Designed miniproteins, single chains, continued (3). Designs and how they scored, part 85

Each design is a single chain, and the fold is of that chain. pLDDT is the mean over its residues in the fold that is shown.

## One batch from the design tools (miniprotein)

Design m10938
Fold by ESMFold2-Fast:
Structure m10938 (fold): chain A 70 residues (1-70)
Amino acid sequence: LSQEEVNRIVAEALRAIGVEFDIRYGMISAEEAAAEIADLEARVDTISDPDMKARLQRVLDRNRELLAAR
């Protein structure tokens, strides 16, 4: 992993955690949450490390489940 890719992965993970919090507590609209998840999916799809990609995909899967449960 490049230093730039590690920094990007950390930023994406923190953003995904923030979206999870906002969905759980009703701090974000369904439309905005869907847009954030879609943007994060596109970014995660570019990750070269399969283990890190799988970990972030699990966080995004949780976000989708929480959004669908609304």
Scores: mean pLDDT 81

Design m10939
Fold by ESMFold2-Fast:
Structure m10939 (fold): chain A 70 residues (1-70)
Amino acid sequence: SDEERKEILKRLEKATRALLEASRAKKDVQAGSDGLSEGVKGMLALSQGRLEEAEEHVKRLEEIVAETKA
């Protein structure tokens, strides 16, 4: 649905901002690169209406952010 798509987009936006902050603070270029790759794949899946695939990429991005902050 449009609501599910908007929710996933919001999560992508939030996680991408958190990734940029965490990777900069930790000077972790690899985490930044890996996280951005997942973000791009999530956005592409959203654009194609593949909500389940988009959600999996968002989860991986969120995991990278959490691991980078640890």
Scores: mean pLDDT 86

Design m10940
Fold by ESMFold2-Fast:
Structure m10940 (fold): chain A 69 residues (1-69)
Amino acid sequence: GVAGRIVSGDGETAALAADDGRTARLHAKASELAPGKVVDAELDGRPAKVEVTEVSADGRTGRGVLVEE
């Protein structure tokens, strides 16, 4: 997997900005993210998963690992 920064989008979904420059869209609301949670994601229209490793105190940012399916 590739580590990255999770940024909360406006409203419904979060995104992972991977350290390799790719961006995955998470199929989860920012408020539903928690350390240790694995969430379904999409990378260039393909299924992926993100393991959430860290969430900031305000829930707006975090860190995760991108895993391609």
Scores: mean pLDDT 76

Design m10941
Fold by ESMFold2-Fast:
Structure m10941 (fold): chain A 85 residues (1-85)
Amino acid sequence: SEIVERFKQRAEKMVEDFKKVAPSLSKKEVELLAEINIGVMEIDLAVLKLEAKVTQPEKADEISAELEQILKEFEEELKKIVKEV
């Protein structure tokens, strides 16, 4: 799905950008930035779930489940990076 691919690519880009800035930040700053990035992705998820319902109603539940899995993996990856700082 185009919606799923866009969200996955955005998640991958945000993880890469986070990895690049993390070494320059304190542990508290890295933790704060992780929470901000998770919040941004949660907002994007909500918007994309609505887009799926409008554009692909028959597949909306499947798309929503895939988006939720991408967010879960994104959160876990950021938490791993925070632990390494």
Scores: mean pLDDT 89

Design m10942
Fold by ESMFold2-Fast:
Structure m10942 (fold): chain A 62 residues (1-62)
Amino acid sequence: GALSAEEAARAAAEAARALVERAGLDPKTWQRSGEGAAVAAGQLGLRGPAGAAALALTNSGA
């Protein structure tokens, strides 16, 4: 079915995590660093509430 906004944000957070790994950052380290998640969110064009949701999901280990 169609993704809800929450499911889309979660999928974006997972993709952001993969982008951070490709950037050569340690997944364990970037999960503690909002900078790594913010960089990945920027690469996906996530801003405002969508970016905040992606950061929250990645930081919570989702």
Scores: mean pLDDT 56

Design m10943
Fold by ESMFold2-Fast:
Structure m10943 (fold): chain A 72 residues (1-72)
Amino acid sequence: MKSEKELLDEIKTLVDNAVASTDVLQQTADMIRMIGLVEEGKLTFDKETADKFIEEFNKLLSEMKAKLKQKE
């Protein structure tokens, strides 16, 4: 079982890879993997921990979207 920090670290790595990638297919695969990690967190953590995890994930997702828009 992964801790919330381990899941967030893995998601952060996927965000960085997606932002650095020029391949839309690789970016899509990374996003699908991130969704899987979020669902794993929802099933693994209690409500309070899951809420904090989702909040941190939403921050990382917003940062990724902003960086991808700047690249355009």
Scores: mean pLDDT 73

Design m10944
Fold by ESMFold2-Fast:
Parts: sequence; C-alpha cells; structure tokens
Structure m10944 (fold): chain A 82 residues (1-82)
Amino acid sequence: DVVRLSDELSSLFGGLREMTREELEAMVEEILEHLESRADSDGYTNLSGSRLGELLGVDRASPEEARALFREVIAAHAEPVP
C-alpha cells in the first residue's frame, strides 16, 4: 500500500542522515512500484489525503513525477544548508 510506504519514508526522512542514499533510493523504488501498480490508465495515482501527497506537495503523481520529486527531497535532506 502506497500510504504505508509513505509513512515509512516520512519516518526515514526524520533520520535521513543515518541512512545511506542507496537505502533511501531502494525505499523510493518500492514506493514507485506501488504507485505504478495503483496508477489509472493515464499512469497517475491519486494522492489526495495521503502522507505521500503531503510529503511531495502534490494531489496526484505518476511514477516518473514522483521519482523526480523524491530525488529533490532526498538531495535537500542528505546535505542540508547550514
């Protein structure tokens, strides 16, 4: 379930500095696979009211859009500006 993986990823962002980028990217890939499995015929998954939607700042996303958003979030959190 995308919501369950979203909750896990949100918890991981709290401890992002304790995780390797490879571990975070592996978790993102699992979330993207769940998005793809739940996508409509246009390739989009409704994220309204989900923590994943809140985390990514969108009400709906395709796996490609979610991948881009995750890359931006991971980059920002892995190396925070002082």
Scores: mean pLDDT 65

Design m10945
Fold by ESMFold2-Fast:
Structure m10945 (fold): chain A 58 residues (1-58)
Amino acid sequence: SSLRERIRRAALESAEAFRAQGEDVDDEDVERMERAGLSGAPAAREAARKIAKEEAER
């Protein structure tokens, strides 16, 4: 569905933006963000984003 695709794209875009700033973001971090987004809650998506950033120390 389009919602699922948008969640996946948002996770990838966030990871790419962090990498462009010199952050080290792994595919596992992206998967965590996507999984949280699929729960259907914007708050969960932001929480996953924060977790991914914390784990992906440069």
Scores: mean pLDDT 65

Design m10946
Fold by ESMFold2-Fast:
Structure m10946 (fold): chain A 95 residues (1-95)
Amino acid sequence: LLASAEEYVRAGEEAARKAREAFEAGDWASAAAYLTAAEIIGVAAVIAGHLEAAARIYEAVAEAYRFAAELTGDERLRELAERYRRRAEELRAKA
């Protein structure tokens, strides 16, 4: 994946935003697909050495899971949100 840090952020945050919209619409299959895309983009940013970009993407993923947890009351989604938020903090500390 040959992309600038800003291109990774744009793609990852867009995918996470679409996941949130899908959760709001009750389209869980699309939400899962968009979250998976955002995670792949985040991993690609880490591999490319863009740690701050990866942190921003994982924060966006965490917010999408947090929104889903509030919408459904599913504690597992809240645990996923906290995991991605923590991963973003760890990446930012290393950037």
Scores: mean pLDDT 86

Design m10947
Fold by ESMFold2-Fast:
Structure m10947 (fold): chain A 70 residues (1-70)
Amino acid sequence: TEEEKKLIEEIRKKLEEVAEKMKKLSPAEQQKLYEEFREELQKFIEENKASDEIKKEISEMVFEMLRELE
Protein backbone atom coordinates (compact mmCIF):
# COMPACT_ATOMS: atom_id res chain seq x y z
CA THR A 1 0.00 0.00 0.00
CA GLU A 2 0.99 3.67 -0.23
CA GLU A 3 1.26 3.84 3.56
CA GLU A 4 3.66 0.89 3.61
CA LYS A 5 5.82 2.56 0.93
CA LYS A 6 5.92 5.75 3.04
CA LEU A 7 6.97 3.71 6.07
CA ILE A 8 9.79 2.05 4.10
CA GLU A 9 10.99 5.46 2.83
CA GLU A 10 11.10 6.89 6.37
CA ILE A 11 13.01 3.87 7.68
CA ARG A 12 15.47 4.11 4.76
CA LYS A 13 16.18 7.75 5.65
CA LYS A 14 16.70 6.86 9.31
CA LEU A 15 19.07 4.04 8.30
CA GLU A 16 21.10 6.43 6.11
CA GLU A 17 21.40 8.88 9.03
CA VAL A 18 22.52 6.12 11.40
CA ALA A 19 25.05 4.78 8.85
CA GLU A 20 26.60 8.25 8.44
CA LYS A 21 26.90 8.63 12.22
CA MET A 22 28.47 5.17 12.55
CA LYS A 23 31.26 6.04 10.09
CA LYS A 24 32.49 8.68 12.59
CA LEU A 25 32.36 6.43 15.67
CA SER A 26 34.61 3.83 17.29
CA PRO A 27 33.56 0.14 17.07
CA ALA A 28 32.28 0.19 20.67
CA GLU A 29 30.22 3.34 20.04
CA GLN A 30 28.91 1.86 16.76
CA GLN A 31 27.62 -1.21 18.65
CA LYS A 32 25.87 1.00 21.22
CA LEU A 33 24.30 3.21 18.54
CA TYR A 34 23.13 0.12 16.63
CA GLU A 35 21.45 -1.37 19.72
CA GLU A 36 19.71 1.95 20.50
CA PHE A 37 18.62 2.27 16.87
CA ARG A 38 17.31 -1.32 16.86
CA GLU A 39 15.10 -0.57 19.89
CA GLU A 40 13.81 2.68 18.35
CA LEU A 41 13.16 0.90 15.04
CA GLN A 42 11.16 -1.84 16.81
CA LYS A 43 9.02 0.79 18.56
CA PHE A 44 8.46 2.62 15.26
CA ILE A 45 7.39 -0.63 13.56
CA GLU A 46 4.95 -1.43 16.40
CA GLU A 47 3.49 2.10 16.37
CA ASN A 48 2.88 1.87 12.62
CA LYS A 49 1.46 -1.69 12.85
CA ALA A 50 3.80 -2.98 10.14
CA SER A 51 2.96 -6.33 8.51
CA ASP A 52 5.32 -9.31 8.55
CA GLU A 53 6.14 -8.53 4.90
CA ILE A 54 7.23 -4.98 5.78
CA LYS A 55 9.22 -6.28 8.76
CA LYS A 56 11.15 -8.55 6.35
CA GLU A 57 11.89 -5.62 4.02
CA ILE A 58 13.14 -3.60 7.01
CA SER A 59 15.40 -6.49 8.06
CA GLU A 60 16.86 -6.59 4.53
CA MET A 61 17.48 -2.82 4.62
CA VAL A 62 19.29 -3.14 7.96
CA PHE A 63 21.39 -5.99 6.52
CA GLU A 64 22.33 -3.83 3.50
CA MET A 65 23.33 -0.96 5.81
CA LEU A 66 25.61 -3.27 7.81
CA ARG A 67 27.19 -4.60 4.59
CA GLU A 68 27.98 -1.02 3.45
CA LEU A 69 29.76 -0.38 6.77
CA GLU A 70 32.16 -3.31 6.22
Scores: mean pLDDT 75

Design m10948
Fold by ESMFold2-Fast:
Structure m10948 (fold): chain A 80 residues (1-80)
Amino acid sequence: SLAELHEKKIEEYEKWIEEAKKKPKSKEEIEKKLKELDELIELYKLGVEHAPSEELKAFFQQGIKDYEELKKKLEEVAKE
């Protein structure tokens, strides 16, 4: 399902961020992950705009918040 794919994607990024704290990733790798998150946020914004139901709209809105939180965590890792 869409929700299962989203959950797996969040888990993947959270794990990558935790690993990046233990072993610093290259600037290029961090920038690539940030770009991927920006693209996912943009895709979910289109999902909000075109959602056929309030339930699906709420799902995409929550997904945007989830990805924005991951982006914020990744930006913090990039500072050091």
Scores: mean pLDDT 84

Design m10949
Fold by ESMFold2-Fast:
Structure m10949 (fold): chain A 74 residues (1-74)
Amino acid sequence: MVEKGREAGETLEEGRRTGDKRLEAEGLYGIGLVFKEKGYNDHARRYFEAALALYEELGDEERAARVREELASL
């Protein structure tokens, strides 16, 4: 398992466990990046869309914009 993917998966699990939506979004975004790097664009899109929804709920427009750029590049 790639270290980035493992860390992102752990971050997602911790966010869900604690109810920290920001941490959950960070984990989802990280997993999306790993799938994108591997060329699994359909998987990457699903994770980026999930992360985007959480960042939008949080009002984090800076991170939401970053996720939209990743989606546009798929």
Scores: mean pLDDT 80

Design m10950
Fold by ESMFold2-Fast:
Structure m10950 (fold): chain A 55 residues (1-55)
Amino acid sequence: VTREIGLASHKGDGKRLLEILDSLDEKTREQAAAQAIYAASVGNGRGGDYLIRGA
């Protein structure tokens, strides 16, 4: 999960991020959001914004 979210966030694929998040519970979503923010800061940035708004 974390790897998939990191890759989608790095690529800036917001639709893919939302699909993954829809399948996660709240606890997993929080962990995934933190990982996506890190991946976005290292790579592209755009994908992380979707998770911040969705959290």
Scores: mean pLDDT 60

Design m10951
Fold by ESMFold2-Fast:
Parts: C-alpha cells; sequence; structure tokens
Structure m10951 (fold): chain A 89 residues (1-89)
C-alpha cells in the first residue's frame, strides 16, 4: 500500500524536521505539505517511475540517522527533491 508507505515517509521526515532549529514552524509545515501535494500529483498521474523512486527514498529514510542535521542534504532529502521534480510539469 503506497499510501501507508508514504505516511511512514512523512512521519520520518517530520521527525527529522523537528530536529532543525534553523527552520521556522511555517517552513517545516510547507515542506510537509509540498511533499503531500507532490505525492498526490504522482498518484493521480499513475507515475510508476516516481512511485518506484519514492519506495527507494522510503528505504533510505528508514535507515537514516534521525539526528541528521540537514535532512535535505541527506540521501532521503535528495530523493524527496527528485520526487518533487517528477511531480512538476
Amino acid sequence: NVEEEFERFLKVLEEQLSLRSDLTEEQKKSILESSKKDFEQIVENNDEEALELFKRVLDAMENEDANHPDPLASRAGRGMLLLKKKAEK
């Protein structure tokens, strides 16, 4: 179930973002909302390549150190950016 896998991704991302003191609460919420929107776009478009990429990102995030100081610089963060690029026109 891709939705359940994405929910796990969001939970890990939220936990990593909560450790960032340099980001505002608004910025953290924006990142989470953007990720949700990008995922919804991918699901609606039936983008199999993007869903495959998402599964790889999820595996990377589950194995990441939760205390990583920059989630966007991590392999999981890079995967999130690639996922966003796939959702963009």
Scores: mean pLDDT 64

Design m10952
Fold by ESMFold2-Fast:
Structure m10952 (fold): chain A 89 residues (1-89)
Amino acid sequence: ELDKLYDFIEKQAKENGAKVLSDEEARKLLTEAGYDADKILAESKKRVKEYNELRKKITEELVAQGVDPETAEKIADEIASKEIREKFK
């Protein structure tokens, strides 16, 4: 599943001292593992973009309703994460 693969790659990068795995590093690791790196990275980028757009929209809506920015971001993160996971199952 794409979610688990992305989380696994990010976790490995952090454990090896890399703060965030770059597109080039992810491509290399995926290709060496026998995956279609271009396809996986394209799906990952699409998912991240939709997640960020949804999170921003929910945060702005909550702030407009009087929720403080920190709480709004936390709620938006939880909602966006759930919706994106369901969409990209």
Scores: mean pLDDT 70

Design m10953
Fold by ESMFold2-Fast:
Structure m10953 (fold): chain A 83 residues (1-83)
Amino acid sequence: MKEAIRRVVEELRKLLEEWAKRNNLSEKEIEAMNKLVDVLEEELLKEPTLEEAFELLREFARLLGDPELTERLLAVIDRAEAE
């Protein structure tokens, strides 16, 4: 269970870093993004069920405002939840 969350967060971080590089984000924006991902991982690992953790991840993905990035993140989350 915890390994599934960590794997999804790792892929999330990877996709966000590639997105940030493509959009030429500032150092401060990249640092803020990584801090948000660190906080997200900590909160996900506190969730009482895996289902609640994945729901929180989906809400995070929807807040990003980039349809292509959101779709890719949701696909990773759905795949991990199905395993």
Scores: mean pLDDT 76

Design m10954
Fold by ESMFold2-Fast:
Structure m10954 (fold): chain A 55 residues (1-55)
Amino acid sequence: MHRPTPEERAEGARVAAERWRRAGLPQSFVERFADPDVELDEEWGDELFAAQQAL
């Protein structure tokens, strides 16, 4: 996939954070994976996959 713009990443992070908060995930987890300043690609793939499985 091509990388999204900073605005698109910020919107995606906001939506993900809201969804994960509703699912009851810890705030520290939400902050780590829904922050647009964090690279969510290859380096976070396994942890992001685990988060999706927890939902």
Scores: mean pLDDT 58

Design m10955
Fold by ESMFold2-Fast:
Structure m10955 (fold): chain A 72 residues (1-72)
Amino acid sequence: ISKEEFDKAFEEELEKELSKLPEKIAEVIRKLVYDKDIDALKSLSPEEQKLVLDTIMEASYRAGQRVLKKAE
């Protein structure tokens, strides 16, 4: 499994999840993932921070499943 294949799948799954979220939350996730701006997370409430982390985890899980299925 190549890093490039996972990164592409992760980006596609992440954008699908971001399209379902409020723009405020989507913007913070983009800053965390693309700009590595962890301070953007501190501007959110604990509940919003959990939503951000759950979204990244879900996108990562789906990307991993896509890459694993492709390897089968």
Scores: mean pLDDT 78

Design m10956
Fold by ESMFold2-Fast:
Parts: sequence; structure tokens; C-alpha cells
Structure m10956 (fold): chain A 65 residues (1-65)
Amino acid sequence: SVSEAYQFAKYMVRQGLSPEEAARALKRALGRPLSDDEIAAAVEALRESGASEEYVREFERHLRE
């Protein structure tokens, strides 16, 4: 769900994971391809948590792979 993607992304940033590790962890947790709404929610969670635009860009790239 959108809420799950948001909360999980916020948690992963706090753990100090790389963008690739965070993206892989989120994809694994959901067990399916993410919807555009779920990707948008995860990206917003990262920005709100103070992640750099470079981190956000790499995270979204890995989510869409």
C-alpha cells in the first residue's frame, strides 16, 4: 500500500542504508512491483526525512529496475 511504502522508506533512511539497499529492501518487503503511487509515496518519505536529491534519484532508479 501507499502507506506501507511511505513508512518503510522512512524507516530505511534512518537505518543508514544506501539508495540501492533501501530500494531492494522495499521491493523485497512488498514482494511485487511497486505502483507509481507507492513509488511517489516512498520518494516523498525520503525527501521529508532530509535525504539528498542525489539519494532520492538513485533510490527511485533502483525501485524502477
Scores: mean pLDDT 82

Design m10957
Fold by ESMFold2-Fast:
Structure m10957 (fold): chain A 75 residues (1-75)
Amino acid sequence: SRTQELVEGLERAMERAMALMEKYDVPEELRERFERAMRRAIEDIRRNDGVLSPEVLEEVLEVGKEVLEAMKKKL
């Protein structure tokens, strides 16, 4: 299904992002928060036939911003 393809794509994107965060020494606590937010988003998409709730989207965007800022400090 399209939802399953989306979920698989997001799981692969999460794995790649986690590898990059480890490479750039992003703090473990922030990596754990990102993984948790992404897993929550993937579960939300699975439960709601491809629809992401605004609350979960906001959480992912907030954590993503913090990850990006942490990575910039190592560049």
Scores: mean pLDDT 83

Design m10958
Fold by ESMFold2-Fast:
Structure m10958 (fold): chain A 93 residues (1-93)
Amino acid sequence: SELEKLVEEFFSEADKESVETLLEFLRIQAPDLVEGLTEESPLEEIKEAVLKFFERLNIPPEVARKILEALKNKNLQEALDIYIEYELSLISE
């Protein structure tokens, strides 16, 4: 899956603060998927939460890539803005 590849690439390049930013993004958008997860949690559990988020909301790989890039750069607000813009695009079609 292209989404699985994007998530693997994120975690191959992300530092601790990038992962913390990712978890904060998920706590805002999908708190149910990250209940009990922290940056110290098993990497596989965090990866699964991210994949479930993208799959549940049918986020296309292009949008997922932009969100993950913003989170890798520790820019929570940019990641939130990208996601909100995607949601708004669905209402217009």
Scores: mean pLDDT 84

Design m10959
Fold by ESMFold2-Fast:
Structure m10959 (fold): chain A 85 residues (1-85)
Amino acid sequence: SMSDLQRKLGYVHVATVTAIDYASRGKYEKALEVVLDAARYTGNEEAIKLAEEGLELYKQGKIKEAFDLGLEALQLAYDELQKQL
């Protein structure tokens, strides 16, 4: 429904702002947890895969690359939801 799409869009927007805030404070693990949770909430399989790949990069110590991929995951989910409006 339209109300479901609007709720998912709002959730992704809040998650993006929250993840950026955590990252600005050096809390990259929390930022990536927020990203993965939001991707899963949208049900977008490609966004979930990108968010999971970001977490794997984080485990390898590639913090900046991990966070950039996490933001890409949320942007992809947002764009796909917005296209459905």
Scores: mean pLDDT 90

Design m10960
Fold by ESMFold2-Fast:
Structure m10960 (fold): chain A 59 residues (1-59)
Amino acid sequence: MEEPPVLTPEEARVLAVYLEDPNASLKEIAERVGMSEATVRRALQRLLEKGVLDKVELK
């Protein structure tokens, strides 16, 4: 359990989209948050590193 809700705005947007639709592809998340796929991938990696997400399975 993360005690400080310290996420970057990018991480927070990506997390919100993933929680709404955990089946969303990297492209779909990027489109919905208005970021590049590379930025979304980096945000997801950082969420995993912070322990906010246990595992992300994107296509």
Scores: mean pLDDT 73

Design m10961
Fold by ESMFold2-Fast:
Structure m10961 (fold): chain A 67 residues (1-67)
Amino acid sequence: MDIERFRRYLREEVGFSEQATEDIVQSVLEFDPNVSGEELEKLAETIKRVVENGRREREEQERRRRE
């Protein structure tokens, strides 16, 4: 996966806004300017899982707050 495909994945598959996608891409490039396509694929999968986990955690926190 190249950086442009990574941007497209975040926007189209994960559903991030253009601004959020750019912030993530900039953070990745600042951390590792020579990031490999394999690392980008792993990162994309991790981000998708984090977003899914964040949704579930938010639901659990709302339940605990109302108890």
Scores: mean pLDDT 74

Design m10962
Fold by ESMFold2-Fast:
Structure m10962 (fold): chain A 71 residues (1-71)
Amino acid sequence: MAPAGAPVRELSLEQAAETIKLAAENAGIKVSDEAYRKAAELFLQGKPDEAARVLAEAGGATSAPIPAPVG
């Protein structure tokens, strides 16, 4: 296992989200663009575990928000 100690590549939020989307789609995962952006923010903060958790949660309904009623 190689230790991490080098600076991470500096990506814009949108570019990071696109990269995560591409990787997720390659793995058969498809979620909303908003979920990719949130995961990208966490990934850029050096929290890949949190980013993966967000994608997993967005890809599956763990807690269902009630949609807006009639109106």
Scores: mean pLDDT 67

Design m10963
Fold by ESMFold2-Fast:
Structure m10963 (fold): chain A 95 residues (1-95)
Amino acid sequence: MTPEEVVRRLTPEQARRLAAAIVNYVVEHGENGRIPADELKEFVRRIAQEELGLTPEEAEALADYVVKLADPDGNGYITLEEAGRAAVELLRRAE
């Protein structure tokens, strides 16, 4: 299953839960206004399995997709602004 396919299969409720969780995580755990991209990936993978009911494979694909949205330049860090932008994009693409 492609990352894009997993995102499109999210319900609006699942997408809203994930978007809120991402932004709240960066607010609560951000040092100097940012978190490591690998840390966000681990968090998204966990939430996708525990709260959204996704399989490990689907959770990995979703986590990779979210990190690519939040860190498109690959600098390895995600700011609150980037997390917010990724959350909006995730909500726009979920059906």
Scores: mean pLDDT 80

Design m10964
Fold by ESMFold2-Fast:
Structure m10964 (fold): chain A 77 residues (1-77)
Amino acid sequence: SMEAKRKELIEFVREVMEWMAEQRRKYEEQGEFSPEELEELRRKAEELQPTLEKNREAIRNLPEVQELLEEFRKELE
């Protein structure tokens, strides 16, 4: 059903947000990501990218997602 697909997208976004928050906490505790951790993050981002791109329009309407993405980007600089 369309409602089931919508719920799956919401859960996907929640899981991405939780993962990003976990990475932020890890960075705050460690002060930096190791090269191995950066490769894991890059690989995970590549894995998530197709679903994020496909649902870009819906995700744009979630301010919390945009804020977490911006914070995560800053941490990778």
Scores: mean pLDDT 71

Design m10965
Fold by ESMFold2-Fast:
Parts: C-alpha cells; structure tokens; sequence
Structure m10965 (fold): chain A 100 residues (1-100)
C-alpha cells in the first residue's frame, strides 16, 4: 500500500538519508500520476505532523527531489508539476518558521 511505502521511506530517512531518497525517487518514477498524487498527500500530511525539524528538513529534500524528477518528465501534467512546486514552497516556509 502507499501508506506502507511512506512508512518505509520515513523509517529509512532516520537511518540512511541517501537510501531513503533513492527509494522515494524509484517508487515515484514507477507510479501513475494518480498514485503519485495520493503518495504526496500521505507524505505531506506526515511532514506536517513531524515534530523533529531535522527529520522534517530531510522529508522536504525528498519532496524537492521528487519535484525535480517530475519537472524533467514531459509525460507529467503541468498541473501536477505546479502542485509539487507549491508543496515544496509551503514546506520550505514551515521549516523556516520553526527555525526562527
């Protein structure tokens, strides 16, 4: 399930950031646009609930990597690319506010 994939990535982020990012990019690349949207909804909800700002920063870097992957893929709709950019921008503001 997408929830299990998100949990696996989050646990991996605590142990090995580079492997977590690699796994996130691998699963994102193989998802349909609908599955990617559902994955992002679950992942961003977990990001919003994360009390550890350092882990939240790592989650944001994963979102940025997925966004870059989507930007480079001509088959991804512009609306989805915009949604990804908007999520990253909001995520950056949340992290910045917590560090002030």
Amino acid sequence: SLEEIVEEILELLKEDFEKAKEKALEVAKNMSNEELLEFLDIFFKRFMQEPDVELQKKMLEVLEAITKLAEEDPSVPESLKKSLRDLVEVGREIVELKEK
Scores: mean pLDDT 85

Design m10966
Fold by ESMFold2-Fast:
Structure m10966 (fold): chain A 85 residues (1-85)
Amino acid sequence: SPLEEIKKLLEEIGKLIDEAEKYVEQGKYDEALKLLQEIEKKLQEIGKIINDSNLSDEERKEIQKELNKLLTRAQKIAQKVYEAL
């Protein structure tokens, strides 16, 4: 289902963010940048699924809350990476 696809992508993004945070802590900014690019692609995939799917208002709110948390974390990583590169 579209909701299951989105949940899987959100889980995958979370794992990539955890790995990118670890690379930033190690000063491996080039590796972190590559993960940020993969995160961006998966975020675009979620956006497409949301636009193409008849999700309920409640499902959309739940997805948006999870996305906002992940986006906040990704933005903090991106700031550190781009300042270092």
Scores: mean pLDDT 88

Design m10967
Fold by ESMFold2-Fast:
Structure m10967 (fold): chain A 75 residues (1-75)
Amino acid sequence: SMAEEFLAEAKKELDAVRAEMLARGASLEEIEDALNQLLAEKVAEARKRFSPEEVEEILRELTAHRNALLDEIEA
C-alpha cells in the first residue's frame, strides 16, 4: 500500500540521518533531536495523505524505529 511505501521510505530517512550524524561525530543529544524533528515532519506529512488509522500505525512504527536507533547508540 502507499502507507507501507511511505513508512519504508521514512524509516530509510531516519537510518540515513543517524548514519550521517554518527559519521560526523554528533552527540547522542544531537542525533535524538534530529530524529525527533524528522519523525514529527513525517507524521505531519502522513496526516495530509492517509486515514487517521493509518497515521496512528505510521506514528507507532516510526516511534519504535527511532527508539531502536537510539538504543543501538547507547549499547
Scores: mean pLDDT 87

Design m10968
Fold by ESMFold2-Fast:
Structure m10968 (fold): chain A 90 residues (1-90)
Amino acid sequence: MKVQVKVTTTVTQNGVTLTQTAVSAPVEAEVGDVITVTATITNTGSSPMTVTVTVEVLEGDKVLATSAPVTATVAAGESATLTVSATVKA
């Protein structure tokens, strides 16, 4: 089947929250496939930030899978790599 991967990233730093959503081009997947998203976040600010990443697998208007949210705190000047997986369901 053709699916799209929707990645929602929420970043909070100094009481300011930015939420970004990206949707992939259609990709071919089968039921039981594990879709893995890797996000690398770099904190170029002077304060710690909290990052939360959630992945949804979509077939048109249907949500076939939703990942658990993955959260990390990234210290000032540091980078974190977050890996989030969702398994395609029928």
Scores: mean pLDDT 81

Design m10969
Fold by ESMFold2-Fast:
Structure m10969 (fold): chain A 92 residues (1-92)
Amino acid sequence: GALEEAERAAEEADRAGREAEKKAKEGDDKGAAEAIREAGRALRRALEAMKKSEDAARGSGLTIRAMGAAIHGLLAAKKAGLEEAYEEGLKV
């Protein structure tokens, strides 16, 4: 259902966002950019699933966690001066 799809996509976004933050701290611009792209794709899927069900949107703490991870990845890329990763983050 929509809740299960949202939870799965939110979990993917959370993992990718954390990887983006890790790669950004390592100075890996290309790795951070790819992880940010994956986080953005997964976060969009989670949000679309939640649009189909308000109950799914209210019931999933994983979505808030995924948004936080994506934001942390973007901020880490910006702080590290990683241009490619930051530009990809702006597309999320």
Scores: mean pLDDT 71

Design m10970
Fold by ESMFold2-Fast:
Structure m10970 (fold): chain A 69 residues (1-69)
Amino acid sequence: MLERVEEELRAVREALREEEDEEARARAERLIRRAEERKETDPLLAEIDLGVAQLVLAVSRTIRRRELR
């Protein structure tokens, strides 16, 4: 479980480096931080937080592509 959380954490951080939207970055960073704090006490909840962070970044990228801003 913990090993999986660490792998997802790396993937989310990598996606975060490509994100240019400040609000989306702030949201993802909060979720990542919360996941890091909880990964040892509640790894399932940490995994959920990382999944939501990935979704936030994916949605932000899709919206930006559509609006061409």
Scores: mean pLDDT 76

Design m10971
Fold by ESMFold2-Fast:
Structure m10971 (fold): chain A 90 residues (1-90)
Amino acid sequence: SMELVNRAVSVILDAASEAYKLKTPEARKLGMELSELAQAIKDAARTSKEDAIKELEKAIKVMEEFVKRYPDNTEAQKKLKELKKLLEEM
């Protein structure tokens, strides 16, 4: 569903914004990777649902690293949970 793809892209971009707020080089790198994956999901979704799912799985791995590095960031934890649920619905 394009609605699920658009929702996933929105959640990933919100997570990238949260990473940028932390103002560390490590968090900036996570934010950039998330922003690039949001674009990759959007582009893949135009041609292949399977490729969009693969890019979303990569975004989930980056989010797992975000939560691991910043375990007290409740927004990152919430966005990771939302992305995992969206993947199960796709």
Scores: mean pLDDT 88

Design m10972
Fold by ESMFold2-Fast:
Structure m10972 (fold): chain A 66 residues (1-66)
Amino acid sequence: SEMRKRANEALLEYARELSRQLQAKLAGTSEEDRQQALALREEANEMFILYTDDPEEFMRRVEERR
């Protein structure tokens, strides 16, 4: 369906951004970078729940992060 296609495109966009942010934190050497990486992982769990349960809300959250 069109909804699923758009949600999948938003998922790929989110995954790419998440990967970039995690790589930046993993390149850091501080405890602060480690804590920020953990926070990104926790947020990712909530975003993936939205993707499965409420794809329209998920897409809105991805758009708002720009």
Scores: mean pLDDT 82

Design m10973
Fold by ESMFold2-Fast:
Structure m10973 (fold): chain A 59 residues (1-59)
Amino acid sequence: DLERAIQEGREEDIEALRVAAEKGVLSPEDADRIIAKIRAGEPLSPEETALLRKAREVA
């Protein structure tokens, strides 16, 4: 259940980043970089975390 919740959260974050990039809220390059880190399980920088939060608000 915890692993499923984490995976579902990752997919929601990835979709939010894609939608935000399509809306011009962040660059496609920034979205692709953050998506790659999320998929790899790599920690996000504070700046990347702020971009993800912004993406969630506008997706």
Scores: mean pLDDT 78

Design m10974
Fold by ESMFold2-Fast:
Structure m10974 (fold): chain A 88 residues (1-88)
Amino acid sequence: SEEEKLLEAFKKAFKEFKEAIEKELAKPNPDPAVLEQYLEGTDQALKEIEKLKKVIKDPKLLEELEKLKKEVEKLKEELEKKLEELKK
């Protein structure tokens, strides 16, 4: 379906984004400028999820989208915490 294609495209992009964030966070000395760009990226991902919620009508796909939102929010919190640590 068209709704499934939209969700799969988002999932693919988010997987790549998450892997990049996890790789940077795993470094002994993460780059604060890179982490700040990723933090902005999480806000953009949350905005895209809200747009998808307006278009997607399938309850099962909406449930998956809600799970993705929670994963993005968790990544945002991890990035914010690491950025605070690096300011000290």
Scores: mean pLDDT 87

